# Designed miniproteins, single chains: the designs that were tried, part 93

Each design is a single chain, and the fold is of that chain. pLDDT is the mean over its residues in the fold that is shown.

## One batch from the design tools (miniprotein)

Design m3097
Fold by ESMFold2-Fast:
Structure m3097 (fold): chain A 91 residues (1-91)
Amino acid sequence: SAAQEEIRAIVEEMLEELRALLDPHLSPEERARLEERFEAILEMVDAGAPVAAVFAELARTLQELRPSLSDEVYSQAMAVLQEAAGRVAAV
């Protein structure tokens, strides 16, 4: 559907923003794990998973990376999630 395509595009844009924000602070192993999680999240979207479940999985992913992130970077990442969630809610 057009709504599903718009949701997919919003999620992809959010993942690109998170990648740019987080990658400089992560080890190569942590970056590889993040990419694996992003792939799983896109599969959830494609399978029609509830939006709340998609964002909960992203929040869990950020929480797992928390020890490698400053408070500032973590807060910025959470703001990216909140902005994207607002955009999806408007679809």
Scores: mean pLDDT 87

Design m3098
Fold by ESMFold2-Fast:
Structure m3098 (fold): chain A 95 residues (1-95)
Amino acid sequence: MTELEKAVYEGDMKKVHELSKESVDINAKNAKGQTFLHLAAEAGHLDMVELLLLAGADVNAQDDEGRTPLDLAEAAGHEEVVALLREAGADPAAA
């Protein structure tokens, strides 16, 4: 796990801003096929999810289990994150 992935999962907006000053692939996948958006959605960090979507994160990216950020947010019960992902174009029928 990179320091940036930890900052995203922890919801540390200041650390994400500092680390993202260097070129980062917003849609890079970890060893589980998860993007930064998957991690933020699973953790329930609404502000982080919004930042990642504004940065061009793929709202419909699938991990190695075929789960989208929307699937992870729903499984974790993060209703505000679910609403934001649906508004951003997350399609539950495409998962």
Scores: mean pLDDT 77

Design m3099
Fold by ESMFold2-Fast:
Structure m3099 (fold): chain A 86 residues (1-86)
Amino acid sequence: MRSILEKVARALGITKDSTDEQLEEAFKKFDKDGDGVITKQELKDLLVSLGLNPTDEQVDAIIKRADKDGDGVIDFDEFKSLVAPY
C-alpha cells in the first residue's frame, strides 16, 4: 500500500542522488508525445508496463498529488516533486 510512486521511482532507477538530467530522461519515458506533460493514460500505460495493475483511483490519486495547477496532467517540475525523496 505504500506509494506506487516509490515503486515507479525504483523501477526507473531514481535515487536521492539523481540529477535533473536523469529525472528528465525518466520523464521522457512517460511523455511519449514530447508535449512536456504526463497524461493519466501515459501514467497508466507505464505502470502496466512495469508489471503493476493500478486502479483508476490510484492513478487519479497520483495525478492529484502531483498536479499543483489542477489541470489533470503532470509537468516536469511536478514530476520532480513527486519522485524526489522528501
Scores: mean pLDDT 69

Design m3100
Fold by ESMFold2-Fast:
Structure m3100 (fold): chain A 60 residues (1-60)
Amino acid sequence: MYYKATKDQPVGGPAVLKFKKGDILEVLRESEDGKFVLAKSLKTGEVGLVGTDMVEEIEK
């Protein structure tokens, strides 16, 4: 499953994925509360947590 970023996340952290609006993210795992996903940026190959409010589901 893939997500498309709906806004920028310009600051990354040890557990937070950095991305720009329009970036495509591969979903690796969803949190139990559905508020976060562990995702991989297809642009950079980095893996981190992403807020589900910042992304929309797409098909690649």
Scores: mean pLDDT 77

Design m3101
Fold by ESMFold2-Fast:
Structure m3101 (fold): chain A 112 residues (1-112)
Amino acid sequence: LSEELLEAAYNGDVERVKELLEKGADPSYKDKYGWTPLHIAAFNGHLDVVKVLVEYLSSSPEKRKLLVERNKAGFTALEIAAFFGHFEVANFLSVYLAKLPDLPEPEPPPVV
């Protein structure tokens, strides 16, 4: 179930992402490299999937921490999108995160 959410995010399948979240798939599920569905969607530039995941994750304080979650390489979804040139995704995340005052501590340095 949650593994299928990673696959749907990788493929940009917005409908499948919505279906899996409604069925209780865990958006905090990580692959062996620490990538969440949000990281994978940002990596592939799937803006529509990113929007769905962000809207879902912003629904509660506990889930909002996933918006700034780091993978095992130390990258957030915003940093991944920016680094790989997915500027629409990066801009969306940057603007959206600026509206959430209860996010975890300031962004870590983009050194690695």
Scores: mean pLDDT 77

Design m3102
Fold by ESMFold2-Fast:
Order: C-alpha cells, then sequence, then structure tokens
Structure m3102 (fold): chain A 91 residues (1-91)
C-alpha cells in the first residue's frame, strides 16, 4: 500500500491532503489489497475505496476533489463506483 492508502483507511484527513499536495497519485492502485482468500492480492484498490469501506466521508470528498477516478476497474471488471453503490450487483 502507498502512504495515501494508509491515510485514507485510517481517516487522517490532514495527512491525505498533505500527501496529495506532495504529488501522490490519487488513483494509485494497491497491488497488496487484503480482500482475497488466496495468497496473492492482485485486486487494485484505490484510496477512495478504502475511505468508503471505513466510512470516512470527508476523505472521500477530498479524494474526489483531487481527481479520484470512480470508474477505475479492478481485475474482475468492477469499478470503485460499483463497490460503493448499494446496487453494484445490478451494473
Amino acid sequence: STPLHEAARAGDVERVRALLEGGFDVNAKDANGRTHLLRGDENGFTPLLLAFENGHDEIVRTLIEYGADLTAKDKNGITVYDLINPDYLKV
């Protein structure tokens, strides 16, 4: 994970802003995402998804303001937008 992934997961709004101002990629994918039953985490999680999973609405808004891509697909073709939408199984 990048420092931006960790700050987004932890709910640290000030650190998220500092990292984005420092030039960290708002759309960086986590190659080591921990949502797989197998040894290899190949699913690309963005900081935006981690913020949503942990209920950090202020960080979600901050990431979107800095250009977070809601349409980025993971290995299974699922978008970040789909995962945070109650109807994601219908997309």
Scores: mean pLDDT 63

Design m3103
Fold by ESMFold2-Fast:
Structure m3103 (fold): chain A 160 residues (1-160)
Amino acid sequence: MKKINILVIGSPGSGKGLFGDKIAEIIQKKAPEYQVDVRLVDVEDASARAGLAEAAARADVVVLVERVIDGRIDQAFADALRANAFADPAVRAALAGKPAVIILTSDEPMDASAAAAEARALLESAGLRVVEVVEVNRLDPKEVEEGAERAAEAIIKAVS
């Protein structure tokens, strides 16, 4: 059985746990030759950061799950990523060239193009290779499922 280690990063309330679990379930259903291991990390929590370099080193893929507010990613979260995750040379070296999926979540239909460009530039500045960007209305269960499915397919393709 091949292993896929998914590092999921995102702010509190972004839906990172929900998307981590759904992506793992969908991968296990579509590609049963893989064993999925999901690690959630809160980049704002100082205790969660103590294992981030090790989590980053073990990850085969990174999933960013972030909330869109006023057409942008949360700036406090973006600054916490820059200062706490991507400032560490060991984390950056561990993330370099790894595939990344972005999941942008909203509570209403919106143009997330600016948030998508910002989130992409943020991950690519850390040396990650963005392979997919998914926009999801969290209040639509169908968009949540389709979004998790697109993310899972992008992951399978990136690690095959």
Scores: mean pLDDT 92

Design m3104
Fold by ESMFold2-Fast:
Formats: C-alpha cells, sequence, structure tokens
Structure m3104 (fold): chain A 60 residues (1-60)
C-alpha cells in the first residue's frame, strides 16, 4: 500500500478540493504536496481531496 494514515481530528471541507473526514477515519496518502497539505483518499467514502498533514497521523 502507498501509505495509510488515521485522522486525529474531525475536518469539514470548505472547498471542492478539500476532503472531509472524522477522527479515526483511515486515509490513503496519495501525494505529499507540501509540509502542510497532502492529497489523500478516504477509505470510508472513496472520495479524494486535500488534507492538512497536522490533522492526520501516518500508520506503521
Amino acid sequence: EKGLAVATHDFEARTEEELSFKKGDILEILEKVDNVTWKAKSLKTGKTGLVLASYIEILK
């Protein structure tokens, strides 16, 4: 797998480019755009969008 992460906080998307998620949701990390913003896919909803890196934790 490319990389899995867990949401540490709830987030509601404010733009079509952002991904909404709830604390505990599992996300697949697709791309690290910069040190603040990553592109991810929600395994719960199948939707893809931008997430704040500070709101997620990489699973190992």
Scores: mean pLDDT 80

Design m3105
Fold by ESMFold2-Fast:
Structure m3105 (fold): chain A 80 residues (1-80)
Amino acid sequence: YNAVDLNGVSPLHRLALEGDLEGVKELFENGLDVNAINPVTGKKLIDAEDLNGNTPLDLARKKGHDEIVELLLSHGADEN
């Protein structure tokens, strides 16, 4: 887990895009360290950007997954 592919897409990006609220909850419950800092970018994994500049929060907002937006913000997602 916490693996980011070559396109910067984490499992959290994917679940946020798909609207899988239970999947996001399971990642947090299983100990995904969303506050782990990427040593190259200096950003937390929850704030990681894919190749399009989208964070998991951005993807959830674009798709209207409000419960995922709230969950991400409660776990320290930066809205900037």
Scores: mean pLDDT 72

Design m3106
Fold by ESMFold2-Fast:
Structure m3106 (fold): chain A 150 residues (1-150)
Amino acid sequence: MEFEIRPATAADVEAMVAVARAGRPDETVFGVEAWRALLADPDFTALVAVADGRVVGYILLKYVSPDVAEIVELAVAPEYRGKGLGKALMEEALRIAKERGATKVRLTVPESNKAAIAFAEKMGFKEIGRKENVMNMGEPVTEIVFEKEL
């Protein structure tokens, strides 16, 4: 499959929201206004994967401190999964983070999300800790914190 990875623009936002909803139909996703704010914020970098002239994936990177970046979201449209897009998006995000002076990148994954855990491990991330996140209705969810040295 031929695809391009490039910086996200305001014109990509509705397509990015559609990718997020298709991948996580029962979850709250960033809306159009939230994405516009994120794209205007210098502490964030968003990249899109484009195939056949369509946005089919994205990654959102946050600069938490001068030496630490965080992967906030990674999404690939269901019909484009298993084709290396997620890996390519992650590799480009890690390259940009390193270029901007980050020495490590973190991501947080719910313990129940076995696919995301396997992906993080395959990309060379290591578990550094766990935390409780209180969901609506007060039930805690255990999240795994992963880190990769750059």
Scores: mean pLDDT 82

Design m3107
Fold by ESMFold2-Fast:
Structure m3107 (fold): chain A 122 residues (1-122)
Amino acid sequence: SVGTALLQAAALGDLERVRALLEAGADPAVQDSRDGRTPLMLAAEAGHLEVVKLLLERWKELGLDINLQDNYGRTALHLAAEAGHLEIAKLLVEAGADVNAKDDEGLTPLDLLKRRGLPLLK
């Protein structure tokens, strides 16, 4: 499906394919059948900064909730923080992501950054 193709392209960091699929009408908030992850979540976890930027532009255009959660209560900010992608984490915070959002384990993005010994901001 177009949604499956967008999820795959976002996870792989294929910026040109992500752009083409979005222009073809792919839903940027599509969730995968395994974990409930969106293209933004997959790109954020994988560290694909330019794909994250493109997806954030579409999310803002459509008024989508930046704090949308996967099946485990994790947001895109949780996944970027857990993976240690600080530049992506900063971008998500600037886009309105809640640094105090709790996942199903009660962990916040700030807690995940502390586990890695990394500050969210200077």
Scores: mean pLDDT 86

Design m3108
Fold by ESMFold2-Fast:
Structure m3108 (fold): chain A 122 residues (1-122)
Amino acid sequence: SPLLEAAAAGDLEEVEKAADVNAQAANGYTPLHLAAAFGHLEVVEVLLKRPDVDVNAQDKNGDTPLHLAAKAGHEEVVEVLLTSEKVDVNAQNKAGQTAFDIAKSGEVDPEKVEEEARAALE
């Protein structure tokens, strides 16, 4: 999907003109998951302005964009996601973890998050 690739690359122009912002890769990654995983703050901000965005979409592991931002240690992305009234801060992944649980545990691995995000694209 051009939108999924644009979100992963931080391509604001392609993200802004997208008709459907909830496209999913095979693992359930949305554009917002990819932007959060790669720390593309401006792409996250653009997607959050879309009334149709599913901010709580869960990938195959039950991870939301907020979980991926926390796992990747992208603090500014976490802060921006938390400004959305639609974000479910209590969402649990398949390990029973919230994004706060991940941040508190110190299980931050940006390289692993980016590798899994790239694998979702191919």
Scores: mean pLDDT 86

Design m3109
Fold by ESMFold2-Fast:
Structure m3109 (fold): chain A 72 residues (1-72)
Amino acid sequence: AMSTDQRLANGLLLEAARAPEVRNPEEAVDYLLSLGADVNAKDAEGRTPLDLAREAGNEALARVLEARGARP
């Protein structure tokens, strides 16, 4: 079962992915993954962080997520 910390980290990753710009996306993603975030976590609509980053047009974040094994 997913821990509370992992659920929180997943939520933070999904929120970051919705932003059109994220300062230092590599550091932000690596930090959240260190908290147990699943790079392929899904939001309430079934969207992954990679889906959200692409929708937001955040190319830099999308590249970081892909490098960390994110899939649509």
Scores: mean pLDDT 78

Design m3110
Fold by ESMFold2-Fast:
Structure m3110 (fold): chain A 152 residues (1-152)
Amino acid sequence: DDVNAQTEPQPFSITSGGTPLHHAARLGDLEKVKELLEQGADVNAKDAYGRTPLHLAAEAGHLEVVKLLLEAGADVNAKDKNGRTPLHLAARAGHLEVVKVLLEAGADVNAKDKNGRTPLHLAAEAGHEEIVEVLLKAGADETAKDKDGKTV
């Protein structure tokens, strides 16, 4: 008799592939993101790098996808394997309007990655002066030190 065994996908894949929702969020495919969420896709699923769909949309600057994921219950403060939040990735990439939406959704402005770096450190290093100003107005600590004892 034939034994047919199917292994269900693990919630945390060891591959870089992610879920269909990760892919749609990275591409900014708003219609596909909406369809996948209506089908019960896990809004907080993590890929092999510990990234959620919100991390990928925020890094890519897909404002309307970011808003939709947050409305669907995405964890605004989810950390990837490097300890980075969606706010870290948006700030580094220079996506001002995404930074504002994440802060309005309760993003931790002073979240530290595994190197002790905050979103303010990443925005300043990348030369995103307007994002630096927005983060400071939101209560970012400009005296925060990374693991090497460096401030912003």
Scores: mean pLDDT 86

Design m3111
Fold by ESMFold2-Fast:
Structure m3111 (fold): chain A 86 residues (1-86)
Amino acid sequence: NVEKRIFKLFDKDGDGVITADELKEVLTSLGYNPSDEEVNEWIKKFDTDGDGVLDFDEFVKLLSDPEFKDLRIRLVNRLRYEERTR
């Protein structure tokens, strides 16, 4: 399942959620330069439970949003190259 493998790229602590810091770190590694405010607003938009983090289902909704189409493509490409190399 591609979405679960992408989620693991963000969930570095293995706690089953994505924090604002984890989201910002991955976006920065992909060549984006999001502000802390932008990252927090994205989490707030998709955080349906109001816990301040993204669970797997909320993260899949973020990746499915048209605003994040380019991000999804870049994440799938990174995952594909990692699977080929290791």
Scores: mean pLDDT 75

Design m3112
Fold by ESMFold2-Fast:
Structure m3112 (fold): chain A 61 residues (1-61)
Amino acid sequence: MDLNGELFKAALAGDLERVKELLARGADPSAKDSAGKTPADLAREMGHDEIAELLEEAMKK
């Protein structure tokens, strides 16, 4: 399964546990979709601020 694709889905769904699991498995938090948006951008758009903050922090490393 595409880890980055699953990370985008988890960010949109607000699934914090799944986001943490995918990051631990090596999903790229800096990946961009066809619109140039990161998983953090999508989480912010959906109002999942805690998930967006986690993803933004992961992008720094």
Scores: mean pLDDT 81

Design m3113
Fold by ESMFold2-Fast:
Structure m3113 (fold): chain A 68 residues (1-68)
Amino acid sequence: MSSLVDKLTPREKEVLGLLLEGLSNREIGERLGLSQATVSRIVRNIIRKLKAKDRVEAVRIALESGLK
């Protein structure tokens, strides 16, 4: 399970960390200099790579994997 977060790129890990802080896709885009559409695509890739059903489960998997 923990090895799933290791499949993420550095950018995907940055986005996932901001999701853990409760930021919206727009707020993450503002923090990282990305468009909201780009952040949305990254979030979808994170969900897929973590085999999560949704954004909430992706955050849960990250917390259980020790990603902070």
Scores: mean pLDDT 79

Design m3114
Fold by ESMFold2-Fast:
Structure m3114 (fold): chain A 83 residues (1-83)
Amino acid sequence: ILSHGSLFEKLFPEPNLLELLDSLDKDGDGYATKKELEEVLKEKGYNPSEEEIEEIMKLGDVDGDGRIDYRLLHKKVLEGTTD
């Protein structure tokens, strides 16, 4: 178990995050499910653990509804990198 920094930043450095968001934006509503995130990650050659996926969900799923606001997630990652 790794507890250093944000696991999301380790998986999704800033340049790769933009590409990921473009792949998730199919409907333009700004939301994606956990399964959609996993599929896009695997398509791009990433092998995230369940813990890493849960960390991403915590960053994007403010309401605990099981859906990620990926635009908000992008903003949070940028803010975390700046801090």
Scores: mean pLDDT 63

Design m3115
Fold by ESMFold2-Fast:
Structure m3115 (fold): chain A 62 residues (1-62)
Amino acid sequence: MLEGSQLNNEGVILFQQGKYEEAIELFKKSIELGNVLALPYLAEAYEKLGRHEEAAELRAQV
């Protein structure tokens, strides 16, 4: 099983390339593995895609 930190790092690279949908998938997997540090990145990726409600809900969990 991949470590959450590795998935978060891959998600950040995709985010920097503008691949927000792919980055969201990796950030979600990172969180499922216990890496809550991916939550702010996931929220920002949702905002980039115009999913403002989903981003706000994630920020409220932190």
Scores: mean pLDDT 78

Design m3116
Fold by ESMFold2-Fast:
Structure m3116 (fold): chain A 114 residues (1-114)
Amino acid sequence: MSELGKRLLEAAEVGDAERVRELLEEGADVNAKDEYGRTPLHLAAENGHLEVVELLLEHGADVNAKDNYGRTPLHLAAYNGHDEVVELLLKHGADPNAKDNYGLTPEDLRKLSQ
C-alpha cells in the first residue's frame, strides 16, 4: 500500500472530508486496502461519515469491495445503524444480498445489532 493510500484510509476513518478530497486529488488509490482488506469506503461507512462516503463514491470507490471477512461497506453501515449511509450505498449499487464469510447479509447484521 502506498503512503497516500494509508493517509486516505486514516482520513476516511476519522471523517475528514477535506483531507479525503486533497488526498484523492494527489492521486491516492480510492480503493486502497489496509491489513484487514478494508477500503476507505469500509471505514467511512462503518463510522457513519456520510460526506466522506459520498466523496469516495464520486471518485469511483468500489461499493461492493469485500474485506478479509467478506464484508462490504453496506455490511458495516447496516451493523452500526448508519441509515443514511445504508441508503446512499444502495443508491450507488451496493448488493443488499451480499454474504460475508459467515453467510450473513447486511440485513442479517442490522438485525443482530438491534
Scores: mean pLDDT 90

Design m3117
Fold by ESMFold2-Fast:
Structure m3117 (fold): chain A 80 residues (1-80)
Amino acid sequence: KYEERIKENPNDAEAWLKLGEKYLAEGNYEKAIEYYEKALELDPNSPLAPRAYEVIASAYLGLGNFEKAKEYLKKAEELK
């Protein structure tokens, strides 16, 4: 359970991303964004960062926030 992983190791960026995926699947876009942003904050040079930005953009689209969605899609494209 990824919630247990982040409580034991709050710097486990992958666990934060997996929980974000869970919230996204549940349609909880606000929580999904929160958890993905936390993962990026903990490990901004993660090889998962471009994917995380794309997922955040998708979640913002789900919330109807097209301006933020465009912003995050651009960030995903700019990352290595």
Scores: mean pLDDT 80

Design m3118
Fold by ESMFold2-Fast:
Structure m3118 (fold): chain A 78 residues (1-78)
Amino acid sequence: KVRDLIIEARKALENGDYQKAKELAEKAVELSRKENGDSVEAYTLLAEIYAKLGDTENAEKAYQEAVESLKREAEKRK
């Protein structure tokens, strides 16, 4: 479940296990794309993890994906 992956990714991030957090957040993003679910939160978390890893380029891309996911969710309300 996307929520379970996000929770576990946050725990890994809090424990300083940034690589595990990244893997879990990536899985959350992939699952959210398939289930049309919590993509905004998953991308935002992934961006935070990339920033902690010093991967500024991928952090920026993940934030951009979070913004696009937010726009898609707004369109669904129409």
Scores: mean pLDDT 77

Design m3119
Fold by ESMFold2-Fast:
Structure m3119 (fold): chain A 71 residues (1-71)
Amino acid sequence: GPNHPNIATTLNNLGALYESQGKYDEAVKAYQQALEIRRKALGDNHPDTIATEEQLGVVELKRAVAKVTGQ
């Protein structure tokens, strides 16, 4: 279903792809969706949930930098 961990893995991978392309707004959205699914399916303390939280934090910083540099 919509909360299945495999969907979260796909969204996390999509977030990483968008991040590598400099598409930080799209990356943030994908990571946020992956995080919400992982929290519901696996819980807040699961390694995969924590990894997605860390990736989201990094991409939010990259997005802030990109906006300051006029990208």
Scores: mean pLDDT 84

Design m3120
Fold by ESMFold2-Fast:
Structure m3120 (fold): chain A 53 residues (1-53)
Amino acid sequence: SKAEVEELLKELDRDGDGTVSVEELNAWLTARGEPPLTDEDARALIETLERQA
């Protein structure tokens, strides 16, 4: 849902800078013990989430 996407975007932007970058997404994934994404995959995911929010 839109609310779930908005919550995820807020989680990715933990520092409250108002933006989500490829570096922020990969840092978030790494902090959780997940492998980092390629720049292309990370960008596509961020764009998809922003479009849904």
Scores: mean pLDDT 71

Design m3121
Fold by ESMFold2-Fast:
Structure m3121 (fold): chain A 157 residues (1-157)
Amino acid sequence: MEELRAALAEAEARDPFSPEVAEYLRALGRRYAEQGKLEEALPLFREALTILNGVLGPKHPETIEALRDLGELYAQQGKLELAEMLYKEALKLLEETLGKDHPETLEAKLDLGELYAQQGKLEEARELLEEVLEGLEKTLGADHPETLRARKLLEEL
């Protein structure tokens, strides 16, 4: 925490709009979210996403990951409609850049399927998680951690 804040302050003093600043902001945001400090995490993820979108653009992998980090934070806050909007935006950008069957696109579908289960949208969760499971078994294999995660989520619906 203290070392990460010192590194952030040194990065900001060099270039406050660098991708390196956004990486430290996201890392600090995750460390607050892990502590249940979701209100302290929120400004850090928003600032990181603003920097990454401004410097790298909306289709850059790090910008799409910052959309997912902010989506996850809203899901943890119970703001499920805001999480759904961000996961759908991230998924659309991944499908346009990497294609539908890419591992990172399938992981973003997995996050959206898990969010649908949390919303009680059990049919939409099932349909999406079945597509994800087939894609992950084909691309990563049946014993891969994400394939096992998708299967477990389908057994819990």
Scores: mean pLDDT 98

Design m3122
Fold by ESMFold2-Fast:
Structure m3122 (fold): chain A 61 residues (1-61)
Amino acid sequence: AEFKEAFSLFDKDGDGTITAKELGTVMRSLGMNPSDEMIREVDKDGDGTIDFPEFVTMMSR
């Protein structure tokens, strides 16, 4: 529902990914306070980008 809309606000290129820094901003806009640990847990590939399934997994905790 709202996760897709929030993600799309930061997916400026429409490639289905956002940066780990942008993830922190998205989560704060949704009323969450992400820690560096939470962001690293979602970025399992370690490339500094978060795809939509990873984002939804973090938000579902």
Scores: mean pLDDT 70

Design m3123
Fold by ESMFold2-Fast:
Formats: sequence, structure tokens, C-alpha cells
Structure m3123 (fold): chain A 63 residues (1-63)
Amino acid sequence: MKPLLAVGKKTIEVSTPGFLSFKKGEKLIIKKIYENGMALAVSLETGEEGWIGISDVEIIGEV
């Protein structure tokens, strides 16, 4: 999959290892989307990588 640019719809704070915390309006790169609505993402603000729910972000285009 070509990487996608997305923006957080809401603030998500998680303490689970491997999951990504982000704030509303934060820009993320989506690297891969899985069948159950999970995605692997990287925050453009922090550089951290982790799992997110695809429903928690708005996809705004391809990178």
C-alpha cells in the first residue's frame, strides 16, 4: 500500500505497548491498514510508530 496522510479526529491516549497516542489534529502517516480497522501509523510530530484504529483518523491523501 502507498503511505497515506491522516489527521487525528480526536485525542487518543493509550498506555498499551505498541499502540500510538496522538492528539486531535495531529498529522500521521498510515503505513498499512488491516482488515479489522487497525492500522500501523507514524506521528509526524513525535516520530513514534504504533497501532491505531483507522476510525479515529481522517485520511486526507497519499504521501
Scores: mean pLDDT 82

Design m3124
Fold by ESMFold2-Fast:
Structure m3124 (fold): chain A 75 residues (1-75)
Amino acid sequence: MTDEEIDELFKKYDKNGDGTITTAEAIEFLTDPEVSGKDLTAQEAVDIVFEADKDGDGTLDYEEFREALRRVEAL
């Protein structure tokens, strides 16, 4: 997945334009095979997203979201 594809996905799920995506929204699209390219279970997506949420605030910024996608690519 290219950086441009990641940027487009982030903008699509950043519904409020506040520069963050909720962990629930991140789990939703990581379980989408069109996004991750993997048939992830909900539990696998949860584990990846919570590991990427470094601040534990229940949201992912762009950098945390990008790291979550990189972890999916490494599976």
Scores: mean pLDDT 73

Design m3125
Fold by ESMFold2-Fast:
Order: C-alpha cells, then structure tokens, then sequence
Structure m3125 (fold): chain A 60 residues (1-60)
C-alpha cells in the first residue's frame, strides 16, 4: 500500500533494481509488486528500487 515504512535492518544493494537501506531509514512505499516485494523510495537519498516487504515496518 502507499505510505511510509521504516527499515528494520541494514540491507545491501543486491543488484541495480534493489534499494540499499540502513536500519531505521524511512522509505515511501510507491507500489506493491507482489506478496514479497514493494517498490519504494528512500527519503534520505531519493533513490527508488525494490525492497523485501519483510524488511519494512509500516509507519501509521
């Protein structure tokens, strides 16, 4: 769903399509791709990419 989420742990960039994140980093969830992956934008870097949903906690 569209909204904000926080990274629960550090995540290294795996390929050109994935987003690198630090624990505690805020992202904007742009769209849900499937049950396991979302497209998100980092609020600190402005970069977009795919993130594993298990790595994110939704901010209310």
Amino acid sequence: SLGLAVALRDFAKQNPFTLALKKGELVEVLKEIDDDWVEARSLSTGETGYVDKALLEKVE
Scores: mean pLDDT 80

Design m3126
Fold by ESMFold2-Fast:
Structure m3126 (fold): chain A 94 residues (1-94)
Amino acid sequence: SGLTPLHLAARAGDLEAVKALLAAGADVNAKDTVYGRTPLHLAAEEGHIEVVEVLLEAGADVNAKDKFGRTPLDLARENGREAVARILEEAGAE
């Protein structure tokens, strides 16, 4: 699937693994090879609030588009993740 360790940790909501991987120099904006999704896309889809905040602090591209033109905000809204959607909007998501 071309998922990095950071993608897997973000999807799982594993906050400590996300922090450790970012401290080790993981690419916060790495895209998977199947859908072109970043770790922020996966955290937003799953509604992992604290992981979303940590990824944004690390310089995650809030407006990154997957292969279907979807942003993290689009995935949060599609999945009813209201708290994550608000955080992304405050961070400058369109």
Scores: mean pLDDT 90

Design m3127
Fold by ESMFold2-Fast:
Formats: sequence, structure tokens, C-alpha cells
Structure m3127 (fold): chain A 66 residues (1-66)
Amino acid sequence: LSEHALKVGDALVDHIIAQGVTPEREAALQGFLASLRKLSSPEEMPQVDAYEAEVEARLAAAKAAA
């Protein structure tokens, strides 16, 4: 899995949390994650699954803190 793609994803998550978690921003992030999964090889799927779980946990924590 590309370190660059993960950095872009992390920056997007940080931006969404900073601006407020909304359904539209969550949809945009889900679109990014779907693209990441589609562009990843089968060998990278465990890393993609782990990253998606991490992102979901971060969004859930941000919503709980709001």
C-alpha cells in the first residue's frame, strides 16, 4: 500500500474532523476509501481493511466528542 496514499487519506480525515463530520464529508471520504480499495492489489487488502477500520474509529470518536 502506498505511503503517499495513506498520507493523503490521513490529511483528508484530519480536515474532515477539523471542519466537522457531516454526511457529505463522510461520503467524500468513503469515495476515497473505495478508490483506494479498487486501486490496491489483493495482497494489500488486509492493509486497506485495517486502514478503513482505523478511519471509521477516528470518525466515530470525533462524532462522540462533538
Scores: mean pLDDT 80

Design m3128
Fold by ESMFold2-Fast:
Structure m3128 (fold): chain A 81 residues (1-81)
Amino acid sequence: SPLEKLFEAAKNGDLEAFKKALRELYKITGDPKEAVNVKDENGNTPLHLAAKNGHQELVDFLKSLGADTSLKDKNGKTAAD
């Protein structure tokens, strides 16, 4: 699914794969902000996964798209924690 591809790209820091998955989600949801703030089964947003894995370029890209930096994962942690 586009969601699975998005989270995989975020974990791997694959910016081009991430952009492709985002475009597919925009066609489905119609809301770019909804797509960048989606949560996986552990409450991780793409921003959480990119930050945790040290993918700074992707972190900066997500912030430029208006990713919500205040969102908490299942353990109550933000991407900055």
Scores: mean pLDDT 81

Design m3129
Fold by ESMFold2-Fast:
Structure m3129 (fold): chain A 68 residues (1-68)
Amino acid sequence: SMEKRERLLRLIGEILRLIGEIFQLRLELEKAKEEGDEERARRLEEEIERLEEEIEELLEEIDELEEE
């Protein structure tokens, strides 16, 4: 179905966007750790974990879409 393909491409696009955000946050996390800013590092780790959970949810949506 074209509708399933279009949804799949949108989900993939969103995952790629989130991967890009995680990449930037990981660079900021490395800098925070280098600077000894434990509070900033903790907040960045929490944000990365939240985005990784969002990617997992999107992957589950892709899996469900393929089973439909």
Scores: mean pLDDT 87

